# Designed miniproteins, single chains, continued (3): the designs that were tried, part 7

Each design is a single chain, and the fold is of that chain. pLDDT is the mean over its residues in the fold that is shown.

## One batch from the design tools (miniprotein)

Design m8214
Fold by ESMFold2-Fast:
Structure m8214 (fold): chain A 99 residues (1-99)
Amino acid sequence: SEAARLAEALARLEAHIAKNRAELTETQLLAIRGFVKLELGEAPSVEELEALIEELERAGDLETAEYLRELNEEVGGEEAARRLVEELAAARAAEAAAA
């Protein structure tokens, strides 16, 4: 599913950011904040979501970045962020139930 690919892309982004921790840009800090909010089941801000999309593109997760950009364009940033939280929670719950 797209939500499962998103979860994998976020895990790769976390690893990428961790390697560059000493030299984090403002965009990387916003992306980390957005990522942490998603992990806590909270909706990121529009700026944090946009930063997350940019960092996914830089990490090479172009398909996931495009999916998030299309979602943001279709429903707007706040609603896109909320749907992202719901989809990610559902994907993680399904994976936990399968274990």
Scores: mean pLDDT 74

Design m8215
Fold by ESMFold2-Fast:
Structure m8215 (fold): chain A 61 residues (1-61)
Amino acid sequence: MDPMDIVAAAVLKSVAVSHIKRGDLAGAQDSIAQLQKLPDSPYKQQVLADLQKLLAEGQKK
C-alpha cells in the first residue's frame, strides 16, 4: 500500500535472499527481523512467507 514500505520490504528481501544464497543464515535471519519491524502490509506478509520458505530450505539437513 505505502510505496515507501513496499520499497523498504523489497530492499530487505533482496538482502535476505543474498545472505541465503551465500549460506549466511544468521544474516538472513537479521534481515527477516528488520522486515518484521516494518508496518504490516500484504506485500510484507508475502515477502516474509517467501523468505521463510527459502530459509527453511537452506536449513534442511
Scores: mean pLDDT 77

Design m8216
Fold by ESMFold2-Fast:
Structure m8216 (fold): chain A 68 residues (1-68)
Amino acid sequence: SLLEELEKALRESTTGLTAPSLEEQLAILRRVLEEYGFNVEALVALVLPRSEEEKEALVRELRKLYEE
């Protein structure tokens, strides 16, 4: 499913020594968004359980990438 693919992409990037930076997570999410054509807000809400602050930060940065 889309949710599983997104969560998998993020987890793959975190497998290792350190959690990915916000920039790295955004790059992965951007690629998945382009591939599946979903809007950024819905995908951030669905992909991974995050604190409200982290969700808001991710949404703001992703909006910049897709705001025309």
Scores: mean pLDDT 58

Design m8217
Fold by ESMFold2-Fast:
Structure m8217 (fold): chain A 98 residues (1-98)
Amino acid sequence: VSKEEVEEALEKRRTLETDIDFTKADSQFFKSLKEGDYEKMLENGYKTAASLINMGLPDEARAFLLISIGIYYEKQGNLDLAKKYFEEAEKIRKALGS
């Protein structure tokens, strides 16, 4: 067992602890969306994005934030602006999935 292998194991554990907080934030996002509280949904969207940035996932954070803003504008009736945010988020997700 090398010192490098021990450091990798500790990093994976820190990532898992961050993922637990991300999962809680994501659950609150969908709860707010289902309840029709779009201001609280957007607030929880920012918290989820901040958690992703802390995990070293800035592109995933940007995609999630763009989706959160897109949903907010969709529910406000601004469908043109919502579509623009969703299209930009989809481009990021496709780049990450390839």
Scores: mean pLDDT 72

Design m8218
Fold by ESMFold2-Fast:
Structure m8218 (fold): chain A 89 residues (1-89)
Amino acid sequence: NLDEIAEKLAEAFMRGPSELARTMKELGFSDDEISYLLHRLSTRNQKRPLSLEETRELIREMLEEIKRNPELPRRVARELSERGREAAR
């Protein structure tokens, strides 16, 4: 049930990025999937703070994208890992 997963992950993200990562690991997501969701959520949240509902909808969209293209999180995570040694801010 993607809606229940998306809601749980959205609530975790509102508590912090580390809580999202922990919750995703508990649900069996890969490190690449975790990095993919964290990157997209953080990027959108930097432009404007996301509401819980906006976060849930974005997560649901990302989960559907992963289901259609399982390689997408791996590719994005590798790109981020190689470029992301800058701590940003």
Scores: mean pLDDT 77

Design m8219
Fold by ESMFold2-Fast:
Structure m8219 (fold): chain A 62 residues (1-62)
Amino acid sequence: SGDVDGDGTVGDADLRAIAKQAFGSESGEDLRLAALLLQKSLGLPQDGVLDEATRAAVAAAL
């Protein structure tokens, strides 16, 4: 993903928006914190990695 074609990139856009809103930036560190927060809220393993499972769960939660 990376082209925001609307089929699986929504999770990345949401993570960036959450990171910017909650932490004030879209840096890799803030994105990891946003990923950890989402993983915790969705009941996923909290490793801070933007893996396929995290992206799919974020997209499904929209």
Scores: mean pLDDT 67

Design m8220
Fold by ESMFold2-Fast:
Structure m8220 (fold): chain A 69 residues (1-69)
Amino acid sequence: SEVLKRIAAKELSEKFGLSLEQAEKIVKLFLDENLSKEELIKYLMEEFGLSEEQAEEVYRILESVKAAM
């Protein structure tokens, strides 16, 4: 659902200080391109400087969205 993806991107942007464009890319990588949990966490930490705890919170949010799709 494009609506659920947009809501997720806004939530990630607001909670983690990411731009909306950065958040939309993260949502696409996990939900459309099927990055694994490990690949997503590594990507978030290396590209956006998120802590491991922040990256795991992003994963939890996106996993809940994926389960609702």
Scores: mean pLDDT 85

Design m8221
Fold by ESMFold2-Fast:
Structure m8221 (fold): chain A 75 residues (1-75)
Amino acid sequence: TPYEETARGAMAAAQAGDEGSLRAAIEFSKVGGGTPRPGADGAAASTADSVHRLAEQGPEKGIEAGRAAEEAAKA
C-alpha cells in the first residue's frame, strides 16, 4: 500500500478523536515507521522514510504521520 493513501486514512481516523489510532501509530513507528529501514522490505522503508521526512518539519508533524501510518496499516 502506498504511504500516501495509508497516511491519509490513518490521519483521518486519528483526527476523528480515536485514541486507539494514536496508540497504534506510536507502536507502528517503533517497529517500522520510526526505526532504521530493513533492506528487505520496500514498503516498510517507504513508510519509515515518509514519517522521518515529516518529523523533520517538527514533532507535531511526526506524531501525525505516525498516526496515519499505523491506522492504515491496521486497515
Scores: mean pLDDT 48

Design m8222
Fold by ESMFold2-Fast:
Formats: sequence, C-alpha cells, structure tokens
Structure m8222 (fold): chain A 90 residues (1-90)
Amino acid sequence: MEEEIKRLAEELGISDEDVEALLARVGGEGTKEILEILKKIQKLLDELETADEETQKKILEEIMNLLLEIYQILGLPAGKADVERNKAKL
C-alpha cells in the first residue's frame, strides 16, 4: 500500500511530506482515495482544454463534486455555501 501511494503521488507531482500529512490524517485507504480522485480531476482538466462551452460547464461541475468528496474524506466540513457560490459562477 505505501509503495502504491508513493507511486500515485509521484505521478501527480505531490511531495512525500504532503503524502505523510494525508496518511496521518486519513490513513492508507483515505490517502489512496484522495490521490485517485485527484487523478480523475487531472484527466477532467485535460478534457476541459478541448471541450465545447456546454461540455466545459459539465466538466467544471464534476470537478467541484470530486473536490467535495475529498473534503468528506478529510473530515472537513464541506462549505456547501462556498460550493454553491462557485457553481453559480459557471
């Protein structure tokens, strides 16, 4: 598990110090889930570059939902008001 987490972090450009901080907060499974969600966000950002205007709005909404999942895994209170405010800007 530790080696798999390090590999995912290296692929995403995340430092070993940040990985250790995540492991201390959410454990191995939580850290792996966060890194997998970040990988999905990276793929969506790549798709955003070539997307039409309608598809861009859908991709941005999906990215925001994935960020909320990360907040949930971290045990942070989701700023529902902040997310709704950001969605309104789309």
Scores: mean pLDDT 75

Design m8223
Fold by ESMFold2-Fast:
Structure m8223 (fold): chain A 97 residues (1-97)
Amino acid sequence: SEKKKIKEEYDKLTEKAVQNTAEAKKFLKDNNDLANTFKRTAMLYFQSAQGLRRFDYLSSAEKEDLEGQVKAAKRMDSEASAMKEKAPDARREAAAT
């Protein structure tokens, strides 16, 4: 059931876009670079979800491009998470206030 897999991936990409948007807002005041990384990650997930919504209408080349976009979004999400882990000052400042 390819349609079921596509829907599950769409739901996951949309959820990740929302989560990264929330993280961006959280760090906007304390760590602008981290906030911008989460914002870019959210944008890539959102764009990937929009592409996946039109999957049945995409050419083979467009489907390959979409797969590349999803991989880029997941990579940037991992990088944003690593930046968050390495930003103890932003976390300590948020905990102190």
Scores: mean pLDDT 79

Design m8224
Fold by ESMFold2-Fast:
Structure m8224 (fold): chain A 80 residues (1-80)
Amino acid sequence: SETIEELRKQLEEAVKKYQEEIDKSKDNPLERKIAEAKLEFYKAQLEAQIALANGDFDKYQSYLKKAEEIRKKLEELEKK
C-alpha cells in the first residue's frame, strides 16, 4: 500500500541520518553506541508501523517490544 511505501521512505531517511551520526562518532565509542542504538530504535518503530499497516499484529507487538528494550538501553547510555 502507499502507506507502507511512505513508512519505508521514513525508514530510509532514518537510516541515512543515523548512519551519518555513526560515521561522525567513529572515534568515540559511547557516541557511536548511542547513534547505533538510535538507528535500531527507529528501525524497530517503523517496522512495527509497517507490520500494523499489513495487519500483522504479532509482528507489530514484537517490534514494539524490541523498540521499548532498545529505548531503555539508549536511556542508560545517555545518562553518562
Scores: mean pLDDT 80

Design m8225
Fold by ESMFold2-Fast:
Structure m8225 (fold): chain A 73 residues (1-73)
Amino acid sequence: MEKVREILREAGLSEEDVEAVVELAEKAIKAAKEGNVSLAAAYMTAAALVALAAGASSEAVLEVLNLVEEAIA
């Protein structure tokens, strides 16, 4: 999840907000790999909302979501 952290830091998020988004993204990946699609979707939504609330642009959020989807595939 290094690249997710870098994108969020470049977007101006605090280290605390970066780690909050990364934890949610990691939970989404784990849930998806375990076949729990609804839980994965919930964590993905939470990660996006936390990033937006912390001041990330929609562009940065889309980059993060694309990287999480790549990690699931």
Scores: mean pLDDT 86

Design m8226
Fold by ESMFold2-Fast:
Structure m8226 (fold): chain A 71 residues (1-71)
Amino acid sequence: SAEAYHQQGVQLAAQGRFDEAEALYRQALDLDPEYGEALLNLLRLLTEQGRVAEAGALVDDLLARHPTLGA
């Protein structure tokens, strides 16, 4: 489930295994694109790594799904 992938990602991030945590957060979002906890953790990870364009793309996708969120 999306929740199970997210939980594995959180455990790997706690171990400093950020590349593996990213993969699991993305897998959670593949199953549930609206899984807010995985989305926020992925956004946090990308911004901390200076990957601002990828973080922006995730925000744009969220706004496209929820057009009133940015209004």
Scores: mean pLDDT 79

Design m8227
Fold by ESMFold2-Fast:
Structure m8227 (fold): chain A 97 residues (1-97)
Amino acid sequence: SVSRVEVELAAHGPLEEARAKIERFLAQLKAYVAADENALSDPRVVSRWESEAAGLVTVRIEFLTKSEHAEQVLADIRRIAAEAGVRVASSTVTPLD
């Protein structure tokens, strides 16, 4: 069976630093998904919002994975986010079948 994984990420700091954190996260996530045979689609950026005044960049990402691996994938995403200095603001797994 297939699940959609949706994750909202937030990076805080001066805008250039927040962007750098998000770009580091996205690069690591792309490499992770490319190496994971259980991932069924590339990660897609659904939305991106930036505020220099708030010192904040947020992105929402979605991709498909085998349902039995969705929780492990979320755990790996949380680790990758922590390594990049990015906060996971929300995560959702939606079964599609």
Scores: mean pLDDT 85

Design m8228
Fold by ESMFold2-Fast:
Structure m8228 (fold): chain A 110 residues (1-110)
Amino acid sequence: SKKHEELLKVFKEYFEELKELAKELSNPETRKEILKIVEETKKEVEKLFEENKDEELSKLVAKIADILNKAIEEMVEVVKEKQPEEYEEFTKKVQEIEDKLSEKVDKLLS
C-alpha cells in the first residue's frame, strides 16, 4: 500500500541518520563495526517489508521495533566496550534519532 511505501521510506531515512552518526565515531574499526550492524539491520527491515507487504502497519511496526531494539543494544554495547569516552554522546544521539523515528511513525499510523 502507499502507507507501506511511506513507512519504508521513513525507515530508510532513519538508517541513513544512523550511518551518519557512525561516521562521527573517531575509531575506524568501531565505525566499521557499527556501519556493518546498521547495514545488516537495514537489509533485515527491507526484507520484512517485502515479505509482509499485506500486513497491518501497526503489526509490521511492532516486528520492526523488535529488530531495531536488538540492533541498538548491540551498537551501544560495541561503543561502550571499544570507545567508552564517546559512549554517552553516542547513546544521546541514538536516542534523538529514535525519538524522530517514533514521531514520524506515529504520524503515519494516525
Scores: mean pLDDT 88

Design m8229
Fold by ESMFold2-Fast:
Structure m8229 (fold): chain A 92 residues (1-92)
Amino acid sequence: KEEEDIRLAEILAEALKRADPDKSGYVDYETLLAELRRLDPRFTPATVEGIRAVVDPGNDGYIHFDSLRIFVERSDLSPEAKKIILDALDEL
């Protein structure tokens, strides 16, 4: 479970960095999904559904980094997984 959280966080962090090269503070969900699939082409609908719960808590089609940061801090993710995502968001 914690190993799954960490792997998910690492993939998400890398995808976020690739999806927001302009450091705008938000990314389009479809753009982020494309980068996730590029990092792991084995992404299934079930995997995408699991990731969506973390990356788009507002379900507005955009990932706003401030909202994502708050959601991650309040989530049931492992502390190490949270740190990976938050560190990535701080760089963007």
Scores: mean pLDDT 69

Design m8230
Fold by ESMFold2-Fast:
Structure m8230 (fold): chain A 68 residues (1-68)
Amino acid sequence: SDLEKFEKGVENALKWAKENLSEEIVEEFEKRLKEILEKAKQGEPISKAEKEVLGALGEAMRKKAKAE
């Protein structure tokens, strides 16, 4: 299903973040991903959830850039 593919995408994004970002950025990113995933499970459109994940990733990348 589209939801199962989305869940795998979220898991992969979080794994990437844990390997590439600081712990504090990862904690905030993980919290946001969990909130987005729960909304998707509750029936929010996957297309909207995907945009929210991209937004969360962009925010995490900005925080990484500012810390460098």
Scores: mean pLDDT 83

Design m8231
Fold by ESMFold2-Fast:
Structure m8231 (fold): chain A 58 residues (1-58)
Amino acid sequence: SRSAELRLAAAVQLARREYEERPPDAKSKLDAAEIARRVAEGYELSEADREAVVRAVS
């Protein structure tokens, strides 16, 4: 998708999936935030949208 809103939604979905698939000993808030930030960078999101991905996952 080219829409910023659709990219944001896709980034949130992927970050949540990666976090959920982690073992229990690697599911801290810091792990969630790091996954979300990394995924958001791959989607070429604005800084505000990257922050929204982190908030949605952690």
Scores: mean pLDDT 76

Design m8232
Fold by ESMFold2-Fast:
Structure m8232 (fold): chain A 71 residues (1-71)
Amino acid sequence: APTALSPRELAVLRALAAREGESVSMAEIARRVGISQATASRLVRRLEAAGLIRRERTPRGTVFSLAGGAA
């Protein structure tokens, strides 16, 4: 498969899935997974490139959500 997920990448996806339909910030992802924002940023970039998460810009900063029906 072109996208083998690490345990940390799976933890990020699970953190986003725990609040279905809700967007979360990079800081919130880092807090929920128990990682630094730098690590969260790297994982989020990889997951976004894989089409598994969606990035959205808001006036308060960038937020992330699961891409609907991630396959």
Scores: mean pLDDT 74

Design m8233
Fold by ESMFold2-Fast:
Structure m8233 (fold): chain A 67 residues (1-67)
Amino acid sequence: EEHGRLGRLLQELIARHPELFTIKTAPGEGIPVKKLIEHLEKALADPTVSEEDRRLIEEVIEGLKKT
């Protein structure tokens, strides 16, 4: 199940990097999927992100693009 896989990957990423999901949005606004993908892609350019976390971020981006 597409949503089940993405949900599990999102939970893993949130547990490792909760800051990646604290995106600046207007109060009461949901996070647009495109904005979340852009934010995660910027995180991949950060040299402090580990190999394992980079792989996880890439998988999350792929799942979000298919949603």
Scores: mean pLDDT 70

Design m8234
Fold by ESMFold2-Fast:
Structure m8234 (fold): chain A 102 residues (1-102)
Amino acid sequence: MQLEEDFKKIREEAAKTLLERLRPRLSPGQYAVLEEVLKMLLEGKSDEEILAFLQEKGFSREMAERILREVRHAIGALILGMQDLFDEEVDEIVRLLAEAES
């Protein structure tokens, strides 16, 4: 029980930190998409459900898979205290979302 609660709290704090770092770098629409992806991840939605959501928002399957991967990597880097890796993943998420609009 305690380990599950601690892990949930750590994931929620990591998701909040990621959203705060992305907020000034994303359009309102891009931010809303990432906020929903992080919400779905925290709720334990499957990868297929998250990929379906991203595809509904106009992303290709390949782009949706890349976005989900980089979001997972960013959260993992934060949890592991790997600040340089986290900063690189934030930059990659911004780049992927910009490329999808181009």
Scores: mean pLDDT 83

Design m8235
Fold by ESMFold2-Fast:
Structure m8235 (fold): chain A 67 residues (1-67)
Amino acid sequence: SDAQRNGAAAYASGAAGDYAAAATAGHEMFLVGPTEEAQRGGREAYLAGTAGDAAGAAKGGKMSFEG
């Protein structure tokens, strides 16, 4: 699903140091994630990614992908 792809993209981009791409994917999961955990992870990835924190964006993306 698009939600699964966005969660995976946030995690992979954050892990690769691409915090801007992780923020974009995290923002989508924050808005339309299928669970509260997925939305919370997406929000964390978005906030960390916009702050330039790639490790935080990866952590949020992983939570979003697994939620």
Scores: mean pLDDT 79

Design m8236
Fold by ESMFold2-Fast:
Structure m8236 (fold): chain A 55 residues (1-55)
Amino acid sequence: AVIQGLDETTISLTTSEPVTVNGKTYSGTVTIPLDEAPTVKKTLESKGISVTVVS
């Protein structure tokens, strides 16, 4: 999975497979709030998904 900063308040999350985080399912490329990024990253890594952060 790839996390990329878009602006000061939002990031882009790209995943090759559907992933569920806090009851939300993400597939492909989605925009999420920057303050959710640490939780998303930790949840993906706990599921065995490697996360790359791009700035």
Scores: mean pLDDT 77

Design m8237
Fold by ESMFold2-Fast:
Structure m8237 (fold): chain A 90 residues (1-90)
Amino acid sequence: GSAKKADEAITSALNEIEKKSTFTESDVDVLAIAYFYYTILGETEKAKKAYRLMIDAIKKLDPSAKDDPKIVKHKKILMNALGISNSARV
C-alpha cells in the first residue's frame, strides 16, 4: 500500500540527510512531512526523530546549497505516496 512506500521513502531520505553537514529546503520539507505523517499515525518515536532532524536541518540551513537530487527524488516519492500535490507546500 501507499503507507509502505511512504515509510520506504522517509527511511531512504533520513539515511541521506543524516550523512549531511549542510542542509537545503528540500531536506527540511521531507523532515517536516515525515514528522506530520508519523504524528498523525501515533508513531511517537519516529515523529520525535524526524522533528529533531528537522530542527537540526533548520539550524544548519545553507540558502546557497543546491538541492540533493537523491532527496528531491525521495520527496517526490513520499508526496506521491501520500497524495500530496507538488504545489501544496507549507
Scores: mean pLDDT 78

Design m8238
Fold by ESMFold2-Fast:
Structure m8238 (fold): chain A 85 residues (1-85)
Amino acid sequence: SKKKQLEEFREEVLEILEHLLKDLPEALQKKLLEEVEKLLDEAIEKGLSVEEMQELLRKWFEELEESGLTQEIAKEKAKVVLAKK
């Protein structure tokens, strides 16, 4: 099922992000995780593909990089986008 693949991708992404963001302040971790959860939930409701969700995550990481967040987040960008492999 397409929806099942999207739900599995969502869970993988959130698990990777929780680990990646663990050293950030708790309030920032919560904010960033909630932003990604909302983005992925809206994508699932719209019936987007896993590839379209990966593109949304890639854009979200680009916005974080431009906002001055650390190069360490940028290094893990590919892992989050490719969580389904």
Scores: mean pLDDT 71

Design m8239
Fold by ESMFold2-Fast:
Structure m8239 (fold): chain A 80 residues (1-80)
Amino acid sequence: MEREKKKLEAEILEAMAVMHAVVAGEHELARLIVETYEALLKNGKYDEAIEVLEKVLRLMLEERFEEARRLLEEALEKAK
């Protein structure tokens, strides 16, 4: 139950982050969000996915797109 709930929370956060990136015209960032999310989920890293996506959403709302990109690249590299 808890694992399924965390997976759903991560899915919702990913969808929200992708939508924000697309609306901002940051299409490469949207792709990176999806890629990072998929890599983290591959190993059941739901808590890490939630943490990363929440931070990315916050940075994007503050228009700190370069910092969001760096955070995603670091998370993706560690997930590989």
Scores: mean pLDDT 83

Design m8240
Fold by ESMFold2-Fast:
Structure m8240 (fold): chain A 90 residues (1-90)
Amino acid sequence: SAEEFIKKGEEAAKKGDYSSAIQYYRFAMVVGDKRQQAEALIKMADVLEKQGYLDLAAQYLLEAADLYESLGDYDKAQQARARAQELLAK
């Protein structure tokens, strides 16, 4: 399930295995609903930011913001857009 893939991704990220973390979050996006896809995008952006891939992290944050907005979660959408703008300004 998407929840299992998100959990596996979190475990991999905690160990510093960012490659496996990204792969698990991508699997969560394939099988998950819009909320789970948005959550996976935020978690992938967190990992990518730690690795210095700022442009890609910002892109995933903007995709997550669009999904959160479509779900009516305007606070999370605004937070994701603000983070993306900060990364793109660097």
Scores: mean pLDDT 89

Design m8241
Fold by ESMFold2-Fast:
Structure m8241 (fold): chain A 79 residues (1-79)
Amino acid sequence: MEELRKQAEEAKKEGEENLKKFKETGKKEYGEKAIEHYQKAVDLYQLILLAQPTPENQALLEAAKKQLEAAKEEVKKLE
């Protein structure tokens, strides 16, 4: 469980860093990497929630899903 939480936080951080690079450079590859990392974070938080169905873990999953959708929308604007 501790390892999954660490992996989820790392994936979220990598998503944020790649989304920032995408906004700064306009390079599609950074937007694609941001979406990929945010998707990994969502998948990991889903596993955490299944193992420990707490309101805190549900909130973390919902926050990760919102970040993924926001990243997809930002990348879509580039067309």
Scores: mean pLDDT 84

Design m8242
Fold by ESMFold2-Fast:
Formats: structure tokens, sequence, C-alpha cells
Structure m8242 (fold): chain A 60 residues (1-60)
């Protein structure tokens, strides 16, 4: 999907990480940060999750 491709291109995350986030909308920003294993803040991780879910909802 375009959402997965965008996550990989923009955030450097793996396809598996992007698909996991999209399939688990209940994840907190802290849990997304832990999943990505990066120097992101919980707030930044939450924004990434929200952006991906928005793209999926728009059919991308």
Amino acid sequence: STAVAMAQAVSGMSREQAEYILNHPELSGEEVRELLGSDLSDEEAQKIKDGLLTLKAEGF
C-alpha cells in the first residue's frame, strides 16, 4: 500500500514495522517508539502512527 511505502521512504522503518502499526491502531506513542527502536520522542512516534492511519483511511 502507499501508506507502507511512504512509511519506509520517509521514516526509514521496515515494511513489517509499518504493517504492524497499521494493524494495531491501539498502540501508544511510547509503544510505537519502542517498536521503531529510534531516537524519536513518544510525541513524534504518535504523529507517525496518526499519519499512517490517516493515509490508510484515505485509501492509500
Scores: mean pLDDT 75

Design m8243
Fold by ESMFold2-Fast:
Structure m8243 (fold): chain A 67 residues (1-67)
Amino acid sequence: SAENIAQALLTSLPDEDHQLFVNAKSVEELKTLILQSPFLSTATRAKLSAQVTAENFAQVKDLLSKV
């Protein structure tokens, strides 16, 4: 769910990276940011990038922006 993705990102990423993820312009850009993040394990990158979809993208960004 969008809530599970956002919670995992908020828990693992430094505050400065939250804005980088909020500014993602597409599903593919958000997936790329997840895959390139040094703060996420390889397993977490694979899991979270696979879970990002067009349907949950806007909600993930909204949840990240509220912190």
Scores: mean pLDDT 82

Design m8244
Fold by ESMFold2-Fast:
Structure m8244 (fold): chain A 71 residues (1-71)
Amino acid sequence: SALEKIKETLIKEGVSVEDIEEEIERLKKWKEEAEKNKEDPRHQKALEKIDEQIKDLEELKKALEEEKKKK
């Protein structure tokens, strides 16, 4: 539901699969930087949230690619 609405919004706004890939790469770089400070327990929860966001974006990218191929 929420993912479908986001997908439709991104298509309408002209966001490309490449834009989503760039966002995923930014999050991965941020995660790598945060991993350097893994001694701070406050960063552990933030890292878990980033992992979930990366997974959500990868699923969104897949759905967007599939939608483009079918249209």
Scores: mean pLDDT 73

Design m8245
Fold by ESMFold2-Fast:
Structure m8245 (fold): chain A 86 residues (1-86)
Amino acid sequence: SAKKKELKERIKKLAEEKLPEVRERLLEAAREAVERGEVPLSEEEALRLAEEKARDVAYAEALKEVNEEEKEPELVAELGKEIAAE
């Protein structure tokens, strides 16, 4: 399916674009959790787990965004009108 291939490429691109921000956010959260004593992990272990999780979170956020766009017929129609105005 052409649409399925297009959506996969779009998810991948969005995930790669989101990854730097997601990674910084998760590393910050991991440091704060360690400082608060909320996790039984060393700072090094917590940061490593955050790094490993960052890619999965970025892909999940990209997928959610694409799914929400597909479920938003008003937004899709609006973008279609904008393109048609060209």
Scores: mean pLDDT 70

Design m8246
Fold by ESMFold2-Fast:
Structure m8246 (fold): chain A 72 residues (1-72)
Amino acid sequence: MEEEERIERLVEEAKATADYLLDQYKKHKENKEGMLKAMREAKGGLAFVGEKYSPEAAERVKEIFDEAIKKA
């Protein structure tokens, strides 16, 4: 239960981070490459934290960032 709550908090943080970076990507027309790099780095960092819990937690984080990158 405690671990599941931590995973849900990580997923919420990943969603907030992805939404923030997607918004920055849309606003910074001249720095789209930099924003995409930031999204990929955030994906890697948070997925690494997720992997500490389970491969499934890491995959959920990766899917969130992949969906944000897809919307860019």
Scores: mean pLDDT 81

Design m8247
Fold by ESMFold2-Fast:
Structure m8247 (fold): chain A 74 residues (1-74)
Amino acid sequence: YEIPENVSPELVEELREFAKRNNFKEEHLYESIQRVSKEYPEADDETLLREIKRKMIEMDVEEGVKELKEVVLK
């Protein structure tokens, strides 16, 4: 996975801990980093952290909702 230049290594480590704590997929972590960093190239670390966490949650929820619709909520 390519880490964008506008995302610090410290921020990436904090995000990895957040993902691990919430059992999010590593793929969702890196995809959210890439998407948010591209959308907010001039954002500070606090803004990036908040928006990347939000994107990870959105991606995890969307996958869960898809599973519920196809398996449980018919």
Scores: mean pLDDT 74

Design m8248
Fold by ESMFold2-Fast:
Structure m8248 (fold): chain A 66 residues (1-66)
Amino acid sequence: MAQRLKDLLQQLLKDQVSPQEAADKLKAELERMGLSELAEEVQAKLLAMNPEEVQQFLQEQLQDLQ
């Protein structure tokens, strides 16, 4: 589970995805992990961010998981 989330975060950072794409992909993965409440919260936060804020958020999440 954790490895798949780390791989997703690394891919999203590499691809420099839009806030919408980051929100959709992270929500889907968190829901798959059984973290539905966190998935909705993260989606709402990412959709309010600009692309630079999304990149910073993804970098911080990846750092916290390692």
Scores: mean pLDDT 80

Design m8249
Fold by ESMFold2-Fast:
Structure m8249 (fold): chain A 85 residues (1-85)
Amino acid sequence: ALSDQQRQAVVDAFRAYMADTGRSTVSMSQFDAMLDAMVAQGVISDDQRRRMRRAMRTYIRRNGRADQVSMSDFVALVDDVQRNG
């Protein structure tokens, strides 16, 4: 599970990426790269990254959007991992 501090840090990092790039969505490949960077920076563990990747694949499968992840999608994913991971 994610701590409240880890949840906030992960959400803040994603928000900063969106703001800096002017993007409204990211691809799964970009999402994976962001998670790898968060592990390298010590924001999340490798186990937490693996859980987030699995949860995102499940989310995309249910919503039919394999190539785009929005801020709302990311927040919902992080909240799910915090509650159920």
Scores: mean pLDDT 75

